Designed miniproteins, single chains, continued (4). Designs and how they scored, part 57

Each design is a single chain, and the fold is of that chain. pLDDT is the mean over its residues in the fold that is shown.

## One batch from the design tools (miniprotein)

Design m14084
Fold by ESMFold2-Fast:
Structure m14084 (fold): chain A 81 residues (1-81)
Amino acid sequence: DEIEKLEKEKKELDREYAIRFTALALRYVGDLWELELQGKPEEEIARLRARYDAEVARLDQEHNEKLKEIDSKIKEVERKR
């Protein structure tokens, strides 16, 4: 039962990650479109890209850390069965 609950939490984290990643990607595309429409130089476009890459890296790190926490809890519960 506890393992089933933790596995469900893991699946919910994957769903939340997918939603947050999609929102981040859509925001990036919108911001990129705006810069291109305004004729902004490649340097400003490169800065936007760098910010997007950093945000994605942070999201990936948070997701991986949360998954490791749940995996550790699952292993602990399994050992006490």
Scores: mean pLDDT 84

Design m14085
Fold by ESMFold2-Fast:
Structure m14085 (fold): chain A 82 residues (1-82)
Amino acid sequence: SAELLALGREVTLLGASLALLAMHFRFVLQEDELADEIMDELVALERRAQAALAAQDAAALEAVRRELERRLEEVRRKLEEL
């Protein structure tokens, strides 16, 4: 469906953004614990997204998209606090 494809694209881009921030925390800022926290959360959200896609559950996938947006903003704020 068009909705599932659009949500899948958004989830992919948000996940990639979080992964890049985790790499920045690890390799540039040397904040390994924060990088591990971000990556653990991303892996859990990726599993939820894959389950939602397999079930063709647009509402579940939208919930993952919203949580990824929330986490991305939290991580960006944490970066500003360093």
Scores: mean pLDDT 86

Design m14086
Fold by ESMFold2-Fast:
Structure m14086 (fold): chain A 106 residues (1-106)
Amino acid sequence: AEEYYKKGKEYLKEGKFEEALEYFKKAIEEATTDDQKAKAYLGLGKVYREQGKYEEALKYYEEALKLATTDEVKAEIYEELGKIYEDLGNLDSAEALFKKAKELKE
């Protein structure tokens, strides 16, 4: 899972969305913990957000949040949810989500 997750992130940074989706899906298949699955679902959501597919991104972030067991992973998911609400112009919801992410890191 860790190796596929890293490759997925590298492809996403390069704008290679199809390859990023492939490797994040492989990371889900190889995941041995719920947090590993949550991170891979978070990765899928990030790819869809970069493509402007906000409905798909929200779906995968919601799946990630259901699986996440650590405050660290939950914080990252809330931060990414906040970014979508910023993109949609819902600044009050974005601020609340960023605050929740920050509280989980403290």
Scores: mean pLDDT 85

Design m14087
Fold by ESMFold2-Fast:
Structure m14087 (fold): chain A 76 residues (1-76)
Amino acid sequence: SSEEELARSILLGVMWEAQYLAKNAPTEELKKKARELYEEALRLYREGASVEEAQKLRDEVIELAVEAGLPPPLKR
């Protein structure tokens, strides 16, 4: 369904941003949090998730990107 496709699309964006942050974040604490978000998004992508659940992870990864001082590419 379109909702399933939307949730998957959001989770792919979260995974890409989380991988970027895991490599480029300024501290080990932020890199660890990025790896955890990646693993969570990958699990939800495989198991199926609601749009609401996918959006919650997107909000968390955007917040982490802001904290890391790295602009999120999710809105270009």
Scores: mean pLDDT 84

Design m14088
Fold by ESMFold2-Fast:
Structure m14088 (fold): chain A 82 residues (1-82)
Amino acid sequence: NPVEEAKKLLKEAEELLDQAEAALKAGDLASAQKLLAQADEKIKKAEEYLDKAEEVPLELVTRLIALKLRLIGLEIDLELAK
């Protein structure tokens, strides 16, 4: 089920973004960069699964958008910290 696979990937992405934010706050830029790259991969894969789904729950679309925006914000924070 592509919707269930996307839901799992979005949850994994959220957990990775939480870890990346903690790493940034701790000044661990190397760990933050790695975690953000992993989160980006999960988000892209989740979007691919949602694109294959016949019907997409609005809650998953809004979650995908929110995680994409959070990823961009943390990537900007990482670049400014370099």
Scores: mean pLDDT 88

Design m14089
Fold by ESMFold2-Fast:
Structure m14089 (fold): chain A 60 residues (1-60)
Amino acid sequence: SKAEKLRELGQKRIDEVGPLSQEEAIEIAEEAGFSREEARRAIELAGGDANGGLALLAGL
């Protein structure tokens, strides 16, 4: 699923570079099959928190 792929890609990036920027989170979401608009909206709903936005997209 898209959410599964998002969790895998997000965890891999965090392990490599630490906490994600908003742009990094949007790139990962696109790679997982979400649109940039879906990623941006999720980050906004999380109060601008990139990691929180990805968690919302992943259904956490």
Scores: mean pLDDT 79

Design m14090
Fold by ESMFold2-Fast:
Structure m14090 (fold): chain A 69 residues (1-69)
Amino acid sequence: GKEEAIELLEKLLEEAPEELKPLIREALDAVQAGDYERAQRLLTRLYLLAPEELKPLIAEAGRALGEAS
């Protein structure tokens, strides 16, 4: 759900390179605002840009958002 997506995005923010952190913060803001459509678009961009090691965390966050919306 929403709280799970927030926790996963917070973990992603800790592990992510500096270049991706602004997008992760935008995704967190979107989730907190209940803008799940925007959050999903941002997660799709993050998935395409992210290194292989972070992709599973991004996918899990997307699944948690799918449960919330």
Scores: mean pLDDT 83

Design m14091
Fold by ESMFold2-Fast:
Structure m14091 (fold): chain A 63 residues (1-63)
Amino acid sequence: SAEEHYQKGLELEAQGRLEEAIAHYEKAIALDPDYAEAWRNLGRVLAALGRLAEAELYRRRAA
């Protein structure tokens, strides 16, 4: 489910496995495009990696 992928993303992010966390957040939004928390966290992680243009795009979708 979207929630399971979101939770896995949180676990991977806590471990510093940011690229794998991004992949799971992307799967969550693919299953549920209205999953605001997944859009927000994807934007945050992208910003942390310096991918600011992508981060802004995802943050706008979370709003």
Scores: mean pLDDT 81

Design m14092
Fold by ESMFold2-Fast:
Structure m14092 (fold): chain A 70 residues (1-70)
Amino acid sequence: APITPDDFLSGKVTVGQVIDAVSKLDPELAEQIRKIAEGKEDLPGSTLSDEQQGKIIGLIEQAQNLKLKV
């Protein structure tokens, strides 16, 4: 299932799960998210700074714009 910005912000999924979902759409965007997360992949997105959350949300939205082949 596609991961939404709301799932990320609510702590429903870990940062690593977001990276895995985005990597199916664009591995380069997933790599950018991993760099922003700074090793906090086992943590919910809600544990990141507001700046890190904003950057990752922008990358999730960019990946979604590539059209999810579901």
Scores: mean pLDDT 75

Design m14093
Fold by ESMFold2-Fast:
Structure m14093 (fold): chain A 69 residues (1-69)
Amino acid sequence: SPEEVMQQLRQLAGETLRLIRAGDVEGARETVERMRELLRQATGLSPEQREEWQSLINWLESQVKRAEK
């Protein structure tokens, strides 16, 4: 369901931030990719919900790329 997808995305976002703080850049990259795949496979999300999640995923990717350096 869309609600279950959004719950999973919230958990992955929190995990990504934790991994960045821990210096686990590879783990953070993996969780961002899981979020992208989950959002890509998701059905029943509104255009507004998809845009919000895409924006968050893009921001998390930028944080991971910054942490890689």
Scores: mean pLDDT 86

Design m14094
Fold by ESMFold2-Fast:
Structure m14094 (fold): chain A 80 residues (1-80)
Amino acid sequence: LYDSLSERERAILETLAREGPLSARELAEKLGLSQSTTRRHLRRLEERGAVGYDAATGRYYVASEEVENAVLREWLLAQE
């Protein structure tokens, strides 16, 4: 999954894994993207089972511990 993601999709997953559940607006602001671009990538990630959406809070989150751990591992390796 992670290896097939675009740079923007990786950035979205890394931000969600590190900072917890975030709205599309908050992700757009943090990543310097438009909300429409951010929502398009989030929809693709949701279709792939990488992210979930909480309608009560309007926030996206990493869908599983397996995906979250894989994303955080890749992020930590990139910090070197």
Scores: mean pLDDT 77

Design m14095
Fold by ESMFold2-Fast:
Structure m14095 (fold): chain A 66 residues (1-66)
Amino acid sequence: SEKEKRKKELIEEILKLAKEVRGLSEEEQEKLRKFLEENTNLEELELLLEAFKRLRSEGLSSEEAE
């Protein structure tokens, strides 16, 4: 239960960062969420979260604010 809750929290954090960094659509976010739920464990999610935080820190953004 706690592991499941933590996994959901990590997935939500990753999706939020991925949306900010890459401008993922709702459809892309849904696909990514499902992939992460089915194909990753908690350690892999921690690594992915770290990677997205690094990308944001480097100022990498694909979103257009027009």
Scores: mean pLDDT 75

Design m14096
Fold by ESMFold2-Fast:
Structure m14096 (fold): chain A 80 residues (1-80)
Amino acid sequence: SEAEKLVEEFKKLAEETIEKLKKAKSIDEFIAIVKEYEKKVLPILEQIAKIGTDEQIKEVKEILGKLQAELGKKYAELKA
């Protein structure tokens, strides 16, 4: 389905973003990675919210939680 393709696209973007975050060496690089992610992810998340099943939305929320944790860890590392 279209919803399944969007969820797969979201998962790929999330994994790519985590990989880029692991390689970031400065706050400026971190901010650039976050801005690129937001530009790509917001329209995908909007469509999933409209056409996704409850199970798909739950899966997306769980991945968002993991990504948020990785963002927080990386930001803390770069601030230290």
Scores: mean pLDDT 87

Design m14097
Fold by ESMFold2-Fast:
Structure m14097 (fold): chain A 68 residues (1-68)
Amino acid sequence: MFARVGPVTVTEVDGRLEVSGPAEVLSIEGRVARFRFNGQEMTAEALDDGTLRVTVGDEVVTVPFRPL
């Protein structure tokens, strides 16, 4: 599975999330990743319905989490 959050790519490999691109990874706990990009802390959570839920400050955005 993969999704793009601006210039950052979130992928799922063997049940674990990975973050690549111009982001500082803060933590990865299975299907939840926390990272910082452009001074903003973000949380990405892979849901069972095939979406990625991204929280940025007080905003929540869901994007399709596509198969690799």
Scores: mean pLDDT 76

Design m14098
Fold by ESMFold2-Fast:
Structure m14098 (fold): chain A 88 residues (1-88)
Amino acid sequence: MREEGRRLLEEADELAQEAGEALRAGDLEKAAELLREAARLAEEAARLYEEAAREGDEEGRRLAEEARRAAEVARALLEKVEELLAEA
């Protein structure tokens, strides 16, 4: 569970970095796609860590908060990119 959550969170971080590169290149559609997937993976990681925390893993609680924040940041960036796409 913790290992699966960590893999998902690492993959989400990689996608978020690729989204940053797409934004710098002006590829808003690609950035939106990458941010949407990053948010989804971070949300799944948070769910797995929350389950671990319920089973008595105190570290899982802290990791769940980290994953939830990562998902929140990705969703906020996605919302801004979608606003820019709507204006284009």
Scores: mean pLDDT 83

Design m14099
Fold by ESMFold2-Fast:
Formats: structure tokens, sequence, C-alpha cells
Structure m14099 (fold): chain A 55 residues (1-55)
């Protein structure tokens, strides 16, 4: 359950990082910034899930 949620968040981060690199290559600065913020939010969610797993 919680391990499955962590795995899903990690997969979403990986996909967004690929899109982030594509946006950078395309020179889409606004899209790259938006994707960067989204990645940080998901990394925060992953951190919280990892802390919950230790309980």
Amino acid sequence: SIDEKIKKVEEEIKELRKKYEEAKKAGDVQQALLLGVHILALEGERYVLLQQKKR
C-alpha cells in the first residue's frame, strides 16, 4: 500500500523529469519552470510517504 504509493510517485517524478529536459531543449522556459515546481512538490510527497513508512 504505502510502498505502492512511493513507487507511483517515483514513476511520476521520472516522467516529469523527462518532460522537463524536453521543455529545456525546446526553450520553453515557462513550461520548464512549471515542471520544476511540480517535481519539487512530488519529491516532497515522496519524503512524507517515506517518513510514514518508518512509523
Scores: mean pLDDT 85

Design m14100
Fold by ESMFold2-Fast:
Structure m14100 (fold): chain A 78 residues (1-78)
Amino acid sequence: MPEDLKKKYEETLKKLEEAKELAKEGKLKEAKELAEKSLNELKKLLEQGGAMLEPSKELLKELEEKKKEVLEVIKEAE
């Protein structure tokens, strides 16, 4: 996997964590938008890279779990 693609996975995780912090601060709209945008960017890269990425199912599940955490914080912050 090219270093750029690996970095993109790491960036997605960081943005999901940032979205979680925004949700805790009451910035619910920004948190939701950031989480969805970050995952959409990763999905686009996966679609373009296809089989070349051979992504770990565990890595994808981690990202899905992080998004779920953001949504839970948004729900709690309401």
Scores: mean pLDDT 69

Design m14101
Fold by ESMFold2-Fast:
Structure m14101 (fold): chain A 55 residues (1-55)
Amino acid sequence: MVEEISEKLSKLSDDERNEILAKAIEELRKKYPTPVDPEEMQPELAELVKKLLEE
């Protein structure tokens, strides 16, 4: 993840971080139900995490 996202995540509890990641993964799966390439999914996942951190 981008360094700024990592810093914000480190301020959260493990439960909060896991919930944000789970929500980001859920949104990613709705957009890409059958992922082909983990490398292609990683930037989308980071973007979704960033949006969730912004509320």
Scores: mean pLDDT 67

Design m14102
Fold by ESMFold2-Fast:
Structure m14102 (fold): chain A 58 residues (1-58)
Amino acid sequence: GPAAERERIERRIKAAAEEGVRTGNIAHVKLALKDAEELGLEDARRAAEEALRQLSQM
């Protein structure tokens, strides 16, 4: 149902943010944040914001 689709998309965006941190690619994390904001995915947005915070401390 719609909730399951939303959760799947959110997990994909979170995975993209984690991959951006792993590779040191700020652009990938910013893209994940943009996607989360456009889709209104609060948990994914917070994960992407945390990923940007981690990269800024490296």
Scores: mean pLDDT 81

Design m14103
Fold by ESMFold2-Fast:
Structure m14103 (fold): chain A 96 residues (1-96)
Amino acid sequence: MKTWTETLTVYAEEDQEVVITVTLRAKEGGPVKVKVTAENSATGQRQTKEAELEPGEEVTLTFSFPAKAGQRVTVTVTIEASENAEGVSVKVELRK
């Protein structure tokens, strides 16, 4: 199992959602398990999602945190995965 961390920071100019999108892929070598935890550093609020992939499959996991106007939001994403997993993307977007 391998573990890595991504930190994403956004500034909310208005009341909106901070949406974190994590995409992971399974390489050859057998089934892949993934566990992704996203934490808002300001509130300590955590969300955890898990998935199991067959070789060649991708999963997209989405997390959402509320933000208020004028708030700087930092989200720490911790990914725990089988050795034959790879990270495709970690994205942050502001949505209403």
Scores: mean pLDDT 85

Design m14104
Fold by ESMFold2-Fast:
Structure m14104 (fold): chain A 56 residues (1-56)
Amino acid sequence: PLDPATTTRAQLSAEIEELRRQGAPEELLQAAEAALDDGDLSTAVGYIQQARELLA
């Protein structure tokens, strides 16, 4: 049984891997992963959004 926080972290981790496959800047992906490790989901989302914008 997963709580919402655990599920959200897994979803963000999956997004990072998808962005990596699409060729997003590794620096932003590593920053997002570091934020997830720190438990800062808002910061992780911010880096993920920046990576998406650079792929646009």
Scores: mean pLDDT 77

Design m14105
Fold by ESMFold2-Fast:
Structure m14105 (fold): chain A 85 residues (1-85)
Amino acid sequence: DVKELIEEALRLLLEKRRAAALAAGADPAEVEAEVARAEAEIPALAEREAAAIEAHPDPEGLIRLLEEAIEAIRNNEFSKLVQEQ
């Protein structure tokens, strides 16, 4: 499910940005407000991007790249979370 993969990627990126901002001393209330705003837009963005990927000449290649990106984001976020905690 391409839409589900994009939603996962967007949420992982958002969590990575949130963790980095908090670690840098950003105001938690402002960070959570930005996260909530971005999170609300994810389903619509994921649906649009999934349609674009399916229309691409190499949709399988893009899906594979997206899966690799998700794994890289997970590993980076996990490493940052451990170092900052």
Scores: mean pLDDT 74

Design m14106
Fold by ESMFold2-Fast:
Structure m14106 (fold): chain A 89 residues (1-89)
Amino acid sequence: MAELERRMEEILNAKSMEEMRLKVAQLRAWLLDYLAAHLDPERFAALSARLGARVEEIYAAKSMEEFREKVEEYYALAREALAEADAAA
């Protein structure tokens, strides 16, 4: 959980759309690796699909404000996913 919060803070403090996209990609890679290690394959597949759909919404954002809003929606789902993985570990 602390690592998720740290990565989210880095995204929200990013100074450009390019930096925000890079930080989102890094968060997604870390989160998917963690979920794959702690969830069964069926649950991982379902959750990674939901997270992927939210990431597409982030990349479709047309402004920094919309990007931050979509990142916060992704963060809520990511926290839920991480809590499930932690309970399964």
Scores: mean pLDDT 80

Design m14107
Fold by ESMFold2-Fast:
Structure m14107 (fold): chain A 69 residues (1-69)
Amino acid sequence: STVAEAFAHFLEGMRAIEAKDYATAREHFLRALALDPSLRPFLEREREEAIKKGDFETAEVFEEVLRAS
């Protein structure tokens, strides 16, 4: 299903963040939102958590994705 495909992209984006592959993470999160816009609040929460932890590189990925969508 489109919802399952969107969530798979979300998980791949999170794995890319862990690998510090921010370009790949951005592509996966953009695809996830295109397939399922209801994922937007989850990306907003991840951005807030990254800011809280001082991980501004990760926060910037989510900010760019949220701004582009």
Scores: mean pLDDT 90

Design m14108
Fold by ESMFold2-Fast:
Structure m14108 (fold): chain A 92 residues (1-92)
Amino acid sequence: GPMAVQGAIQAAEAALADGGTVSVSLAGDELTLTIRGAGPAAQQGARQALQQARQDGATATLTQSGDTLTLRIRGLDVRSLTGAVLRLIGLS
């Protein structure tokens, strides 16, 4: 299922609620979500997205540098990636 996509969107929404900014990029089969100004809610959402992606069988990593979070997800179908990119761009 698209649990990785749903988790990434939730993390982005939490970041925006905290007054942060969100950017998304797609490189081949890898979706990269970068959150700046991530408060505790956005950090928790990103960790949930990581867990959901792994439960969905995707390869996911989360890195944190200060208030910047980088979530990378691989193993999603092109349709799921396209939907995620469009929704994340709409949040940016």
Scores: mean pLDDT 72

Design m14109
Fold by ESMFold2-Fast:
Order: structure tokens, then C-alpha cells, then sequence
Structure m14109 (fold): chain A 81 residues (1-81)
């Protein structure tokens, strides 16, 4: 159902947010192995979020998801710089 798709979108958004905090903490601690692991997990969740957005008929939910993806990709670029 669309309600299930929406719930999954917000769940994945929450996972990306938590993993981004963990990635930044790993970078601050100089733990490159943990950092690489979290970035890999974020990229997997970005791919899942892209798939879920394509299944959503709610324009507002799709825009929220697209904005989260763009911000996450920018944050990963900044972390890798």
C-alpha cells in the first residue's frame, strides 16, 4: 500500500540520518574502517530510498526523499574531502 511505502521512506530516511551521524563520528575519531563501512551503508540506503520514491504517488513525500538523497550525497562528498 502507499501507506506502507511512505512508512518505509521515513524509516530509511531515519537510518540515513543515524548512519550519517555515525560516519561523522568515525571520521572525527580517525577510524577509516568504520567510516568506509558507514558510507557503504548510507549508499545502500540511498539506493533503497530512490527505489521507494519511484513507488510513491505522493509528490510531497517524493520531494522530501529526493531532498534527503541530495543532502546525503553532498554530506558524503564533504566527509571524503
Amino acid sequence: SQSDVQQQIYSVIGQISNQMINAQQAKNNGDNSQLDSYISQINQNITQLQSLISQSTDQTVRQIGQNVISKAQQNIQNINS
Scores: mean pLDDT 90

Design m14110
Fold by ESMFold2-Fast:
Structure m14110 (fold): chain A 68 residues (1-68)
Amino acid sequence: KKYTFVPDPDLSEEEREALRLTVEAVNAALAGDIETARKLAEEAVKRSPRPSLAAWIRREVEEAIREA
């Protein structure tokens, strides 16, 4: 469990943290905490070194907010 879904070993520490924050943001959105979800998404985007990853994070969180 804890060791089988670790991020891709080629990901930087910043990318791993961005993905962790994205998961937290999606979970907050699905729980109805939209303010926390947006705050966590902003932090994830801020830590993302790749524009494509930042765009993906924004999309995933907005989709989760729509489901809330």
Scores: mean pLDDT 74

Design m14112
Fold by ESMFold2-Fast:
Structure m14112 (fold): chain A 75 residues (1-75)
Amino acid sequence: MQEELQKLAREILEEAYKKMKEAGFSNEEILEKVKEIVEEINNIYLTLKDPEEQKKALKELEKKVKEEIEEKAKK
């Protein structure tokens, strides 16, 4: 279970990095966003003990991150 959750967390970070880089975000903006995502992932693991709840929270974080990147890109 931990490996599956860690895999999902890694995929969220990798996709966010790729999308921000492709959208032309600065290195500073990418670093700040990655830091925010890491903090949210850590908070999920710290506050939620049930793996199913952690998985749901990670999926919601993935959606939130995608929306925030798209809004900031403003194409």
Scores: mean pLDDT 79

Design m14113
Fold by ESMFold2-Fast:
Structure m14113 (fold): chain A 66 residues (1-66)
Amino acid sequence: MSEFDKALRRLYKENPEAAKLADQGLLAYDRGSPRAAPLFRQAAEVAEKAGLTDTAKILRKRAEEL
């Protein structure tokens, strides 16, 4: 599994709010929407505030790559 997939699973377990934002980011990306990167950044911010620093880093990297 990719590092991003592992991060997403951790979010579903530990921070469902951030997981929902990351999932919305994936749907936006699949649709070619410019909302994908902002949604991943929002998910990263929520995850970081919850203490999930490594997970937040992965989400920010994903947003940067889009």
Scores: mean pLDDT 82

Design m14114
Fold by ESMFold2-Fast:
Structure m14114 (fold): chain A 73 residues (1-73)
Amino acid sequence: SKIEEEIKKLKEKIKELEEEKKRLEEELEELKKKPDSYATEYTAAALRLIGLEFEIELLKKKIKELEEKLKKL
């Protein structure tokens, strides 16, 4: 079904974003060990992490809505 294909695509997108999130978390831990001159890079990475977390939550909500629609069919 088209809804099942959409759910699969959204799950794949979440997996990609979670992998990017893991890389950013590792980058932030490394940046924490660096001098204050890296404060701009740390702030940029931290803001990107917040953005990724928000996007992941939106996609999870979309999957839940689509799964609820499948149950009504």
Scores: mean pLDDT 83

Design m14115
Fold by ESMFold2-Fast:
Structure m14115 (fold): chain A 97 residues (1-97)
Amino acid sequence: EKVSGETAFQLVRPNEKLAEILKEVGETRETLTVFEVESLIRRYIISKNLLDKSDPNLKVDVKDSLLGEILGVDEFFLDDQGFIVNQILKNSEPVPK
């Protein structure tokens, strides 16, 4: 599915597993924009030292992590915004405008 710039401002309600990730970085709101959720996931990755700093493509190793279980992958690239946004949408309920 094609990610548009408008998707960044879409309000979503994270599911229980994604909300648990967000709570670990200090976010307790039930409703956030996709952009806010993406920023919080990036903060989670940094706080848990999941980013491979030696990889020029910013590879994130999420094997055996809660984030890996949510995303259904062992690794992904932090610069793959389309992948991250699609996973947020898959693990969230859209909030009507």
Scores: mean pLDDT 77

Design m14116
Fold by ESMFold2-Fast:
Structure m14116 (fold): chain A 79 residues (1-79)
Amino acid sequence: MTLKDYILEQLRKAGYTDEELAEMGRRVAEKYGLPEPESDEEAIDLYVDYIVDLAREIADKLRQIGAEFEAWLAERRRK
């Protein structure tokens, strides 16, 4: 399984529909001035590619923000 396949599976398990994922992909295309996807499948593919790129960037910063994220979660639970 590629990272892309894994991310798509996780999004579907999180309750996102293919229509919602396609809408997100179209928004990514709009935001970055990319050609509009010709199908929902292409839109989903583009959104997953965006998440893969974002995930790689997040992985590089994961340890740096880990403690801050835990503190943020604890604060949100008390409010």
Scores: mean pLDDT 75

Design m14117
Fold by ESMFold2-Fast:
Structure m14117 (fold): chain A 77 residues (1-77)
Amino acid sequence: MEEELKRLKEQLVEAVNAGDYETAARIAVEIGKLYKEAGNYQEAADYYELAATIYQRLGDFAKAEELLKKAEELRKK
C-alpha cells in the first residue's frame, strides 16, 4: 500500500511535468481510491479534488463535477 502510493505520486509528478494532464488526472483518481480504501478520507478527497481541477482544464466538466461530489462526501467522514 505505502509503496504503491509512493510510486503513483512519483508518476503523477512526472505526468504533470510532461504536460500529460490526462494521465495525471487518472493517476490522481487512483491515489484517491487507495487513500479511501485505507480509510484516509481527507487525503482521498484532496486527490479527487486535484483530479477534478485537471479534468476542468481538459474541458471534462462532467467528470470534474462527479469527482468534486465524491470529495465532498469523503470530507464529511
Scores: mean pLDDT 86

Design m14118
Fold by ESMFold2-Fast:
Structure m14118 (fold): chain A 60 residues (1-60)
Amino acid sequence: MFVLEVTLPSEEGARRAAEWVREHFPEIEVEVEGKKVTLRSEASVSTMTGAALAAIGEGL
């Protein structure tokens, strides 16, 4: 299992980022804690990294 944590500048940004990942990467488990978004999956490191970078862009 791969776990990746992303911290956004706002809670609203974290919410947008999480919703974007849930829509485009349904295989990735998404958890939100304030400004922090945690991604968990057995997916490849490449997939997890791509999802995280896209989520950061969406949350900014």
Scores: mean pLDDT 79

Design m14120
Fold by ESMFold2-Fast:
Structure m14120 (fold): chain A 80 residues (1-80)
Amino acid sequence: SLQEELEELEKEYKELVERADELIKKSTNPGVKGLIRFLVQLLRDQLQWAKQNPSEENLEQLRELLKEAKKVLDRIEKQI
């Protein structure tokens, strides 16, 4: 169901936020910290939109954004 998919995506979002917070703590580069904070804000806004307007399209947009954000954090983690 859309509700079960949304709950799983919210769980992924929370895990990504925890990972992002740890990378912010470990980074000494203000640009990297700014990028991570921007991604977290973008994800939060997209999650809020999906919760208020649940649809297959909005959940797919959130899923793709989470996927891309994870790739960015993976690259940052490898370079720190």
Scores: mean pLDDT 88

